# Designed miniproteins, single chains, continued (3): the designs that were tried, part 21

Each design is a single chain, and the fold is of that chain. pLDDT is the mean over its residues in the fold that is shown.

## One batch from the design tools (miniprotein)

Design m8697
Fold by ESMFold2-Fast:
Structure m8697 (fold): chain A 87 residues (1-87)
Amino acid sequence: GLDPVEAAAGALDVLADELERLGKQGRYDSALRLAELVLPRVQNALLAAGKTDLGNRIRTEVLDAARAGDLERAARIAREAAEELRK
């Protein structure tokens, strides 16, 4: 969307769906690379919206889970963050 918060929420929903899909396929390296591509864009959108600390937290928590191979946790964090941004 035109709103940076809506754009960040949408990107996090898509990331959550893709992390779950890639995890079911055993594509852990692809999932991590996707998270590394998407999360800086989410962080930048949240920075533009004055939500810098939230953007930093989301990036750190999702990447840490993805690096640990816990793609279910990474997807859950991304989905919960998207839901929180829509409130």
Scores: mean pLDDT 88

Design m8698
Fold by ESMFold2-Fast:
Structure m8698 (fold): chain A 65 residues (1-65)
Amino acid sequence: SKATTLIVAMAIGLIGLGAESVTISEKDGAFHITVKGATPEAKKFLEEMKKKLEELGAEVYVTLE
């Protein structure tokens, strides 16, 4: 799906922006995203991508560690 393509691009982008790890799971159409060691740039990118995913009708839950 378009949402899955955005999720993959987001994970790659977060690592490229200095996040230590990104864990993504999908359950009942909702995406659960855990980001460890997120930089300020990674956090900003994550919030922008979350909004884009929500515009596509996806539920997105973010945990920062």
Scores: mean pLDDT 84

Design m8699
Fold by ESMFold2-Fast:
Structure m8699 (fold): chain A 71 residues (1-71)
Amino acid sequence: MLEERHKELVERIKSLPKEVQQEVLEAMAEVQEERKEEMEANKDDEEKLEKIAMEMLERVEEKVKELEAAA
């Protein structure tokens, strides 16, 4: 599920104009920075890391959806 969703997200990003792709990249970096400390604290907890990864993916998906609607 998570891997499939990630692949779908990547394909959606690739279909966007280059300028919009840059905006998505910046949003991804922001989400990673917000979750960096939490991920480090839970680095040995695979279940927790998977949950964090899923939540991060959902936030990026939401951002891509907003940018797709605006384009």
Scores: mean pLDDT 78

Design m8700
Fold by ESMFold2-Fast:
Structure m8700 (fold): chain A 89 residues (1-89)
Amino acid sequence: MEEKERELRREEFRAVLQALENPDSPDAIELGGVFKVMTDEERERFLAELAEILGLTPEEIERVKQRMDTVIENADKYEKELKEKGKKL
C-alpha cells in the first residue's frame, strides 16, 4: 500500500476506534449499523485490515470485537427508534 493511501486508511481506522470507544455516540450508532449488515467473514476481514494498518495486538483486536458487539446492539435499538419516527439511520 502506498504511504499516502496507508495514512488515509490509518485516519479512517482511528476514527472508527474513536467511535467504538464512545458506543452511545451517533457515530458509534451509525458504525454499528454498518457492522450489523456485515457477515462474520466481512468483519474478520475488516479487523485484519484494521489490525495491519494500526499495528494492533491480538488482545487489542479482541477488545475491538467486544466494542463492535456493543455498537451493533446500540445501533439496533436506535434503528428501531428511528423507524418509529419515520427516519432512516
Scores: mean pLDDT 76

Design m8701
Fold by ESMFold2-Fast:
Structure m8701 (fold): chain A 93 residues (1-93)
Amino acid sequence: GEEYRERLRKEAEEARKLQPHIDALNAAVDAFMAAHPEQAPAIRATRDKSAEGARKEFAGLPEEERDLVARYYGAIAAHNLAETLARQQAKAA
């Protein structure tokens, strides 16, 4: 219905407004992976899986907006995992 399409349109617009935050999240995650290369495969897998899930969920969006939403959800998932791993390391120390 129209309500579903309007929701997707608004989500794509919000994702575009968050592009600098997506870039900052990816930079932080990349720095964490460089410092902890043993954890990098799990973080990349989480990023890719979340991006793939978002591409399937938002398949109704045009390719450009769909890619942007996929990158956003991938970046958030990777960042959340990196923070969780950092917190676990702090508790183990």
Scores: mean pLDDT 79

Design m8702
Fold by ESMFold2-Fast:
Structure m8702 (fold): chain A 120 residues (1-120)
Amino acid sequence: SELLKKIEEVKKEAYKKMEEILKNSDLSEEDKAVLQDFVDQIKDSYDLILDEIKSMIENKESKEKILEEHEKLSKKLLDEMREWMDLQAADNPKLREELEKIIEVVKEADKKIAKLIEES
C-alpha cells in the first residue's frame, strides 16, 4: 500500500529528527540519559500506535474510523508525554527544552499522518 509506505517514511523521518535532537543536545551525561530514555519510550509507544493504524488500513476500515482512532491515540500519547515531562523535568529547564523539541517532532509527525490518511 502506498499509504502504508508513506506513513512508514513519516515515522522514519520523525525518529531521525529525535536522534538528531538527542545528539545535538548540550546536556550533562545524566540528563542526556533521561532524554534517551524518553525518546526510547516514545518510539515504543509510537510503534504500537502506528501498528494499530496500519492494521486498520490493511483491514480496509473507513477513513473516518482510522482518523478518529489516530486522533484518540495521538492525544493520549501527547498527554502522557506532557505528564512525564512535568514529573521528570520540573526543576530542569534545559532538559525540559529538549523534551519539548521531541514532543514537537511527534506532533508534526501526527499532523502529516492525519493528512496522508485524509488524502488517501
Scores: mean pLDDT 89

Design m8703
Fold by ESMFold2-Fast:
Structure m8703 (fold): chain A 95 residues (1-95)
Amino acid sequence: AEAGRRAGRDGARGGLEAVKGSSGEGLPAAIGGALGGIGGEFDGEHLPGAEGDRAAGLSALGAGEAALAGAESEEGKKGGEEAVAGGRAGLAAGA
């Protein structure tokens, strides 16, 4: 659960940084990433044990990848990369 919450939080943070770094066509993907990260944090808190960690990690990974696709700035790309790393850690904790 702790690893899942951390992964979801990283996903939300990365998505928000991508929104700040995106403009025009990139913005919808960045917003999707931020929303996915928030969902991952929620799942990590409410789903217990390994199942919660896996669900949150998967959500954060998807959110981070979406954020990276939408990011136009170095700050947004860095945030998306951190979200992906957090998502991978959550998946590993839930394995």
Scores: mean pLDDT 62

Design m8704
Fold by ESMFold2-Fast:
Structure m8704 (fold): chain A 88 residues (1-88)
Amino acid sequence: MMSLEELKEESEKLASQAIYYYYQGKYEEAEKSLEKIKELFKKSPTEEHKQAILDSIENGIKMAKAHKVEEAKKKLEELLKELKEELK
């Protein structure tokens, strides 16, 4: 079981990686990074763990906005909405 801190760190790394790949036009690699975040969310054992991943995605959206990576911002916002709906 991954700690909340470890889970947040891992999902933040994956979000940063996705932003970097979108910036480079490497959409397939970026999408793989987002898919890994989605897998972490689905494997998360509690709502607190799932919320930590949602917080990491929100931080990713802020990072994408700061670096003006519009595609990454849109994809992270779409992922956030999908996962929030799953959490209710």
Scores: mean pLDDT 83

Design m8705
Fold by ESMFold2-Fast:
Structure m8705 (fold): chain A 120 residues (1-120)
Amino acid sequence: MKETVTYIDDSDGWRGVVIKKETAERTIVVTVRQNDDGTLEVSAGVVDKDGTPLFTQTFAKKVPPLTREQLLELAKKIVDLIEKGKIREVAPAKLNSDGTVTPEDLEKAYENLEKLIEEE
């Protein structure tokens, strides 16, 4: 098992963390980043040992400014949920007829994720 944590601090106002966890069976990548406008974006993806995508989910919501420690803890919780299979219980963002996703769809997906994180 190999785990890599990378911090994001972009000149364009994005701050965050990427956790990549590699096992013999799959690779999990979780990105948690927040923009200066308050937009928190969470992206979670899993590929199998051969690089075939198993799932990808993206969540976004405007929240108060989070510290780098809070962003890291959120990313760790998402990785844990993926390893437990619970992230699959979160409703994915719906695609519009043109294949786009609205901000409202992403926010709803994030609210479902928040509830899952808050469960004991």
Scores: mean pLDDT 68

Design m8706
Fold by ESMFold2-Fast:
Structure m8706 (fold): chain A 87 residues (1-87)
Amino acid sequence: GKKLVDADEEERKELAEQLEQVLAETKETLKENTEPEEYEKLLALAEATALILKLGDEEAWRRLLEAEERGLEEAVRFARELIERVE
């Protein structure tokens, strides 16, 4: 994909806000129509993506993409680790 640096700060914040709004509106539907384990994985990826966009953390974005190339489980693992470090 495009590098995080290709998007300006305002564009990144708008994307993060849109992602958070979509999650807030659809999380109930996702929870009802997705297995609990899959639901938790999707939430972790979405939360980590929104966090990276808000912070403009190019290094975290690069690491998330590298983890995704290794597989969904690796991407989810990195996402959870990132969230735990900030919270």
Scores: mean pLDDT 73

Design m8707
Fold by ESMFold2-Fast:
Structure m8707 (fold): chain A 79 residues (1-79)
Amino acid sequence: MTPEEILKKAEEAYKRGDYEKAVKYATEVILNYPDDVELVARAYLLLAEIFKDRGEEEKAQAIVDEGRKRYPDHPLIRA
């Protein structure tokens, strides 16, 4: 499966309210495809949104901060 297909599965799981699968697939993109900066940035943002939806605001912020630390020059993480 391509990293784009894995991220799409994460987005589809999130839309269904399947947070366990959404986290699994988003994390898979981050860990296995770190050089695909655009997809990894989108995966970090998706993880942050999932944790915000669950009321875990501190964890959501930590995920955004980790993405910014890892990709400081990337516009999607910095903005």
Scores: mean pLDDT 79

Design m8708
Fold by ESMFold2-Fast:
Structure m8708 (fold): chain A 88 residues (1-88)
Amino acid sequence: SEELRRKAERLKELAEHNRRAAEQARRAAEELRKKAEELEKKAAENPEDKKTEHEAGLLESTALLLEIAAETSEWVAERLKKKAEELL
């Protein structure tokens, strides 16, 4: 039916949105991990610089949260895609 087709199209759009959100989160996490690695190296060379060590830890924690968010968005996208296929 036309109604089921429109619903499937909407679910596919939401799946694509979640897939793109996951890709963005993964790229952001990768960039933060690179920055954290650079700061960790700098902190290792200057053990008295507790601020740099703390900043590295925050970036690592943020990267982990972004990776979890990406996995969640990927899971949602896959579920929405399957739901859309079931309606057709």
Scores: mean pLDDT 88

Design m8709
Fold by ESMFold2-Fast:
Structure m8709 (fold): chain A 97 residues (1-97)
Amino acid sequence: DESDFEKLMRALNEMSGRMADVYNATRADIEANRATLSDAELQARIDATVARMEEIRDERVAEVEKEYGKLAAEQFRREADRMIADARAALEADVAA
């Protein structure tokens, strides 16, 4: 029988996995198309990836707030925001290189 803590950890791992899938898909797309895309087109792909990660964040934060309360949701949002910021920085560094 799963505890609330185990359910929250599973939800966090699922969100992290979804964000990693989005990141890896964008990285592969940039690597495949780097020679043919402008800097503006590469940046637009990064921006679309960040927007998708923000949608994943907002969906999961709303679910966590409903089931586990505002403090748990605020912790989830902070972790998601960190993942999104790190992903943006990594993709922008790859494009600039």
Scores: mean pLDDT 84

Design m8710
Fold by ESMFold2-Fast:
Structure m8710 (fold): chain A 100 residues (1-100)
Amino acid sequence: SMERQRALAERLRALAREAAARLLDWLKSQGVPEEEIARVEELIAELFALIDAAADDPVVQAQMALHLLLGLTEAIRERASVEEIIAGLESVRATARALL
């Protein structure tokens, strides 16, 4: 049902937000310069804006949120560099734009 798809999209979006917060906290703990952290924050904010733009299609919104969640979780797990994180998020952004 559409209600179940919307609930899934909202849950995945919330998990992606928590993963983003954990990634940013980890980068701060590693002493990454504020300018580099700001680049990551800006790209994450753009991705959440794209997820929110898909609000009328909960299936697409859930797919976008899942891709972001997986990308953020993998970056934390692999202890990725800022450049690897940016490249990964740019790949997620390209996929999100293709779904719109």
Scores: mean pLDDT 88

Design m8711
Fold by ESMFold2-Fast:
Structure m8711 (fold): chain A 69 residues (1-69)
Amino acid sequence: MEELKRKAEEKRREAREYVEKANEYSKKMDEYAKKGDREKALEYASETARYVLEAMTKVTEALALERER
């Protein structure tokens, strides 16, 4: 019971870390877009999307562990 709770909390912490990374890269995307650097803006947009997907995966894993009673 406690081990599953700890694993779920770990997954939620990982999800928060990925969300923070996504926010950082999203801000960099906006900075480069404003500078007219389209290639760098697209690069950071791709990284933002990647971290959002990783965060969603971790949240899904945490929910699965929490539903295991």
Scores: mean pLDDT 81

Design m8712
Fold by ESMFold2-Fast:
Structure m8712 (fold): chain A 93 residues (1-93)
Amino acid sequence: HKAEAEKLIAEGEKNKGTKEAAEKYIQAGIQYFKAGDYESAKKAFSKAIEEAKNDPLLQGQALYNLAHALKKLGKDEEAEKYYQQAQEIYASL
């Protein structure tokens, strides 16, 4: 999982400024999450949010996944904030 996540981060960096970069960062975050590396998952999902700025569905997905990673890190209040942001995006669609 971790090696696959690192490969996906590199692919995202190569496609920076595109929807594909956001998708690669989400996939990387999921692989880090599966590996139990919640700190790296958090960073990957944060990159995905920035790249998905013009894609509400991807932004919502990245925010929701970021909240899950934060919950695993014991940052419950911060996780609640990002869950709410994801819900607001989905409700506006």
Scores: mean pLDDT 83

Design m8713
Fold by ESMFold2-Fast:
Structure m8713 (fold): chain A 75 residues (1-75)
Amino acid sequence: SAEEELVNSLDGGEALGLTLLLKEKFPEEVEKAVKEVQSKKLTDSVEAAKEVATLAMEKHPEEAKEIAEKLKKES
């Protein structure tokens, strides 16, 4: 998907930044995504952040895309 491709284009720091910014705007959506990712027993913070961002992006794709593009520009 376009959302998955966008998240996979981010580095570890950008993926963590996206997840944190999404959590500020959509805390309930990020909490649901975190619970789903935790059920997969992912322990790597970068991989977990990318999965959480991808899941949260499904409900707010346009806003998540804008945040991701801004993070890339600032890197």
Scores: mean pLDDT 73

Design m8714
Fold by ESMFold2-Fast:
Structure m8714 (fold): chain A 94 residues (1-94)
Amino acid sequence: DIEKPHVHEAVLIRKDDSLENAYEKVREAAKRAIEKGEGTVHVAVSSDKGLEAAGKAFEDYPEVRFGVTYAPTEEQARKLYEEAKKEAEKLNKS
């Protein structure tokens, strides 16, 4: 089945987030996805530190389907996060 998975949880990692804060954001989204038993966690990053934190969370939560978008600016990452968040909200309201 080649159906694109729906985004159920969205995370924005800011450039000023510490590695620990970035990891916790992704961890909390992963926990929510596990509790639902379905879905994809979409992570928007604009820094190598953010990508590292996301990768660590992916290793710690192999049961969760993750998508990551590396944006060249924090503003682009925020836009992608808001789009993913709106998709997740629509799906959760159904």
Scores: mean pLDDT 75

Design m8715
Fold by ESMFold2-Fast:
Structure m8715 (fold): chain A 62 residues (1-62)
Amino acid sequence: AMAERERRSRELAREIAEKILTSTDNAVQKELKEKNISANNLAQGIQALWRNGKVAPESKLR
């Protein structure tokens, strides 16, 4: 079902966003926090890139 695929995509985007936040350079994490960019904001950005077909689910945000 399309709903299940959308749900899986959302879960993967969140997992990738959390990995980026935890494994990214300390300076980048500081910048993200200063701009109030949360894991949810990153996950939404990743999902938007997937919908536009610019990046694969396994790829990190540019």
Scores: mean pLDDT 64

Design m8716
Fold by ESMFold2-Fast:
Structure m8716 (fold): chain A 71 residues (1-71)
Amino acid sequence: PEKVLTITISGDTSPEEARHMVLSAAEMAALLGFDRLVIDVSEASEEARRAAEEAGREASRKYGIEVVIRE
């Protein structure tokens, strides 16, 4: 079975906070042997969503974990 970590970016999350949440979650997921990180941006602001998407791409490159954006 795949090990998946899911985080949610709330509507009150700033772009900087979203970036830090994604990078921290990806590092933790990689350390704990998770196969995929899912980032739920359904309630996020447009700016926070863009920051999460950019951070997700960076995290995928850095940690080798699959990152998926869910709207």
Scores: mean pLDDT 86

Design m8717
Fold by ESMFold2-Fast:
Structure m8717 (fold): chain A 98 residues (1-98)
Amino acid sequence: SLSEAERRERAEAVRRVAERLIAERLKLGELDEEQAEAERRLAELLARYAAGDESVFAELRELVLELAPEAENLSDEELREQAERVIEALVRVAEAER
């Protein structure tokens, strides 16, 4: 189990790495401004979830379905597992940049 401080540190790592990657992809023309804003919204929900805010889960599901309609077949458990994998990947990127 993670401490509250560790959860906050993970949330900050998610926000920092996601914003940098979104900015890089926008600069490379891989995202337009509307797509970049949607990805920033997703990153903020993932960061809040990483911090232990379970209340964001419904909004996270809605946004995922808006961005990837094929995700409608994902169970709540599968969506939580995907969210945790994305969080872990972003945290690992932050650790590698130390």
Scores: mean pLDDT 84

Design m8718
Fold by ESMFold2-Fast:
Structure m8718 (fold): chain A 94 residues (1-94)
Amino acid sequence: MEAARAELERQRAALSPEARELLDWLMHLSDEELIEELVKRFLERAKEEGKEVTEEDIEELKRFIREQLKELERLYKEGKLDPVAQLVWEEHLK
């Protein structure tokens, strides 16, 4: 486990200051706050590409993100996440 922590810290140190702050902020968001932030980023990119986004598309995206978060929680509880991903998930749960 200490080797996985050293690897996570090394990966964080390799990020730009802005990317590190963003990663730290995202890790400390609740599941609902994370869903809202990902939806906002999706909408901004869709606008940049001139894509029309419907409320049905937004609800489908929210459902997809919720399903992915539940899958990650299941993998974490089963000990099937890789050691670095497991540490990131543990920080998210705090």
Scores: mean pLDDT 70

Design m8719
Fold by ESMFold2-Fast:
Structure m8719 (fold): chain A 76 residues (1-76)
Amino acid sequence: GQKYLDLYNNALKLKDNTKKLTDELSKNPSVKDEAQKNGDNTVKKLDELADLYKGMSNASNVVDDYKARKAAEEAA
């Protein structure tokens, strides 16, 4: 659950921060093309990482639900 969701949200925040940094650096014409290319590549990798963490969060929630249900059955 929550730990993977937190990592997913952190990846999204890092992606947003990367875009902001890329935009700031791209104001300098001498590095604009390189900054944009490296920024876009970083954002793409962060999107892939975020998707992975979201998938792990969903899988972890299924396990947490199973454990909670089993604990409730044992307490009854």
Scores: mean pLDDT 80

Design m8720
Fold by ESMFold2-Fast:
Structure m8720 (fold): chain A 90 residues (1-90)
Amino acid sequence: SMAEAEKKKQEEIEREVKEEIDAAVEQIRTLLNQMKTADKSKRQELYAQMVELIRQLRERIKELIKDKEAQEKAIEEFKRRMYAVQQEIG
């Protein structure tokens, strides 16, 4: 049915969103670890890269999810995972 096709499409979008968040979180983990041993100038450069990754992920979530409530939930999930990584790395 059309409803079943739409449900499968939503499940695929949810999978893609999760994969994008997972990839972004791991890239940010790498950047945060590099920042721990970097000088001030290199830390500023790495921080700018992290800010750009966060911006790109937000745009990608908005492209993949048209529903505002679902967008907000995905962004909050990303924020929670970011916070956990920041706490883990210090």
Scores: mean pLDDT 86

Design m8721
Fold by ESMFold2-Fast:
Parts: C-alpha cells; structure tokens; sequence
Structure m8721 (fold): chain A 88 residues (1-88)
C-alpha cells in the first residue's frame, strides 16, 4: 500500500471507532466499504474518486453521531474527516 492509502485506512478505522456507538451495522459496513474503496482508488491514482468516497464515509459517520445526540463523536468525526480529506 502507498503511504496515503495506508493513512486513509488508519484514519478510517479511527472514524469507525469514534462513531461506533452511533452507527447501525449497515451504516458501519457502508463507512468501512467506502474507506476501503477510497484506499483502492488512491492506489490506482484516482484521487478525485478517492476524495468523493472519503467525503461520503465522513458524512455518514457525522450524521449518525448527530442523530444519536453524541456531540463528542460529532466533533471527533469532523476532526478525523478533515484529516482524511487532507490525506487524499
């Protein structure tokens, strides 16, 4: 894996961890699959698609945390989302 793809996977796992209590199983699966797909797109050199996939994963995690009323998870997900987007 490239350094960027590895970092996306690491940050994506942290995103899942901080949103874990707020995510349904389907939402957690969607976030995980989007992060894996983004890492694959980075390896293939499609940075535009990777960015869109990361944006969607972050959106799902933040919205789930907001619906759950978990303000700490929202803040941490927003911070991790910024780092993820800066990585791609």
Amino acid sequence: LSEKAKKVLELGMKLLEVAKESLSGVEASSVGMLIIAAAVELELGDFETARRLVEEAVRIAIEAARKAGDEEAVKKAEELGKELLETV
Scores: mean pLDDT 87

Design m8722
Fold by ESMFold2-Fast:
Structure m8722 (fold): chain A 79 residues (1-79)
Amino acid sequence: MSEEEIKKLEETLIREASRVLSPETAAILREQGFLGLTQVPAAEHPALVKAINAAAEELGLSTEEVSELIQELLNAAGA
């Protein structure tokens, strides 16, 4: 995946998450990008799943593909 594709995924996910997550959690994602996902409270995980689904639909990917890619990026960052 190119740097541009990763940036587009991150921007799309943050935008969709900002619609459904608390302002505080959305701010963490905007500041930290994908690493901010490790700080999402368990209570907001259902809303995060909705954001991932919406981002996947917009990008023409499956929810599973987006989730796997996020996990790979977090693993590569040592998280």
Scores: mean pLDDT 77

Design m8723
Fold by ESMFold2-Fast:
Formats: structure tokens, sequence, C-alpha cells
Structure m8723 (fold): chain A 103 residues (1-103)
């Protein structure tokens, strides 16, 4: 998918530029998660676990289904508080990028 490839390339560019608190990053993460198959989402969770093995929030997120995970992000992260969640957004973006590069 050409649009999905462009979304991953843009996400990588923004992460490398240190712009992880940009609202565009949250929108890209949400769209990419929504487009994932169940199999791709499980690979994404494996990469999350490797990137943040000792993070209690990430450990709780790893227990969620794809829809529960998306709902958590919409209600608690993508509510305009991007600076407060910058580290979480960085970890999510890196996990998405790694999952894409491994495909």
Amino acid sequence: DEQRRRDYELLRELVEAGKTSDPVVGALILRLLQQMSDEEFEKFKENLAKLAPDDPLIQELLKLSKQEFIDFLLNHVFNGQYELHKRLLEILAEALIRTYEEA
C-alpha cells in the first residue's frame, strides 16, 4: 500500500527530527495501528516489549486487544497532551517503524 508506506516514511522522518510531540505523529500512529492486521499488531507488541521491557504502562498496554489499545490512546494520549506523552509516542513510533522494516 503506497499510502501506508508514505505514512511509515513520514513517521520515521519526524522521529529522526525529534518532532515526536508534533500532533501529526499521533495521527500517523493512530492510522497505522487501525490499518494493521491482527498478525502485524502482534509483531508490533513484540517490538514494544523489546523496546520498553521495564515500563509498567507498556506492560499493561501489551495485555490489550488492538481495539482496546486504540481506545486507550484516543482517551488518554491523543487528547491534546502530546508533550506529557512524548516518551510514550517515541516508543510507539519506534515499535511501528521496526515492525514495518521487518516486513
Scores: mean pLDDT 81

Design m8724
Fold by ESMFold2-Fast:
Structure m8724 (fold): chain A 88 residues (1-88)
Amino acid sequence: MSEIEREVLELEAEAAFAAMIYAISKLIEDEEERKKLLEEAIKKAEEVVKKLEELLKKNPDMSEKTKEEAERTIRGAREVIEEARKEL
């Protein structure tokens, strides 16, 4: 596994964690605690998108498979951001 493949995998894991925080927020009955989780999910997902977009720009020679994995992760993270923002 290359260093760039590892970085993409780590950011994919962070995106999954943001999605998990979002899912947990739906189970929280306290409005203030729920809003904090939504804000945390958005912040983490936005950081993932930013880092992956920078990796794609700096590494144009990235394998097609790794590029597709990064783009899929960006799409997933953006969906978390959109859905969480609707609930704030």
Scores: mean pLDDT 87

Design m8725
Fold by ESMFold2-Fast:
Parts: structure tokens; sequence; C-alpha cells
Structure m8725 (fold): chain A 109 residues (1-109)
């Protein structure tokens, strides 16, 4: 079902977010941003499936995880060396996460 698929995608995204947190603690900013990028793709798909299923509870779970992802992406940006290619990727991820949060908030109204 759409709900079961969305829930599995959310669980996978939560795992990737935890892996990103671990990588960030270890100072591996490149690995952190890679895991966050994977998590965002999973959350974007989960949001679409949750909207199609009309499942507001799943959408609220996606929103919570996307907000957590945004916080971690901003932490990567804060710790990134100046004038680094990593800064561009982190900014892109921040903007994409903000966009997804906005789309979910509109769907919840």
Amino acid sequence: SLREEAEKLIEEAEKKIREAERALKEGDLEKAIEYLGEALRLLSRAARLAIEAGDKELLERVLKQTRRLLELAMEVLRHAPKDNRLITRAIGLVLAAIGLIFDIELALK
C-alpha cells in the first residue's frame, strides 16, 4: 500500500539521518552531506506517497524528519571550511529541505 511504502521510506530516511549525525560527530562532513542528500530523496518520495494516501500523520512524520535534516545540513554548513565545494552542496540541501517543508505545510492545510 502507499502508506506502507511511505512508512518504509521514512524509516530508511531516519537511518540515513542517524548515519549523517554520526559522520558529523566524526568530522566527516562529506559523508554527512551524502547521507543527508539520500535522506532528502527518501523523504521527498515519502511526502508524495503520504499526500496521495491522504495520511496526515505520515506527512507530519516527514515534516519532523525534514526539519531535523535541515538542522544537520546547517551544522555541516557551519563547520565547512570557507570557499569549499561542500558549502555549495550544503546550501543546495538547505534550500531543497526548506522547499519540501513548505510543500508539506501547504498539504497539511
Scores: mean pLDDT 89

Design m8726
Fold by ESMFold2-Fast:
Structure m8726 (fold): chain A 106 residues (1-106)
Amino acid sequence: AAPARVRITVTVKEDANGNVSIDVEVETEPGARVELLRAAATKHNGYYTVGLLVRADQPALVEVTVKYNGKTATATVELPAGRHALGVTFDDNGNVIGAVATPVAP
């Protein structure tokens, strides 16, 4: 069977003082066993990085959707079982400029 799909939507908000906050929504297909452990966003000059720490009991296909300032960008990552750090980088125009999944040792 194909890996079960998980959708993680990260809404990035910036206040008038440049402070960044996020709202995170997770939607899983039946049989997808993915847990979101940590989520953060960091602002840089001209780009943003969203970091997610996830644990999967079985392989899953993860769609990370980032919403920022009325723009939406989506990156798809194939996630093996185990703990992974997912990093998605996007510019101020809502373009995805990098997406990476890195295994985290037990």
Scores: mean pLDDT 78

Design m8727
Fold by ESMFold2-Fast:
Structure m8727 (fold): chain A 80 residues (1-80)
Amino acid sequence: SLEEALKELEKLREKVKKGEVSKEEVIERLKELGKKTEDEKAKALIEILVYVLENNDASQEAIAEGLDNLIKEIKKILKS
């Protein structure tokens, strides 16, 4: 569900902020989450973040910001 996806993204964001996960681990977890996500808009947003992270250098702060933005957008979908 989107609620489960949101919970997983919030956990991932906290791990990134603590330096407990690499960028590569973030990408793999986002790819897995995208495969399990049935909502087309949420899936597209996850896939866009994966593409950005795979094709650009990103600091831990930038990765956390990307996850924060994704979380905000999914929360908007849930309220629609």
Scores: mean pLDDT 85

Design m8728
Fold by ESMFold2-Fast:
Structure m8728 (fold): chain A 58 residues (1-58)
Amino acid sequence: SMSSYTLSVDDSLPPERQQTVLEKLKKINKRIKEEEEKRELDADEIGEISLEVQEEFD
């Protein structure tokens, strides 16, 4: 198992919630990767993408 600074699911959540969090993280990572291939991203821009994807799940 990896204990470094990686994207992980909160183990304290019920399995159904953990799966939802994993889906959010996958979508966030995919979107960030797609944008990075087109242009350079700043930390603020990565944060905006993450928030937008999270809002789509709520």
Scores: mean pLDDT 68

Design m8729
Fold by ESMFold2-Fast:
Structure m8729 (fold): chain A 81 residues (1-81)
Amino acid sequence: VTAEELLAQAEADLAQGRELFPELVERELERLKLSEEEFVLLLAGKRAAQVLGLDPAELDELALEDPEAALAKARELLAQV
């Protein structure tokens, strides 16, 4: 699994979520104060954490407290895949 594959899957997941549950997706973006691109990066980072045997929930917790740190962590996790 590559970082590019994880990002592509995250983009597909967001697109499917928007089609099936547009209101839920918009509320989640507003709750986290993230752009769509940032949210895709966060989703990809969570998948990278799972691939590496780490807890993806830690990235969710970090995103609520410090979104910039969460995005930086997501990039680091993707670089390790």
Scores: mean pLDDT 81

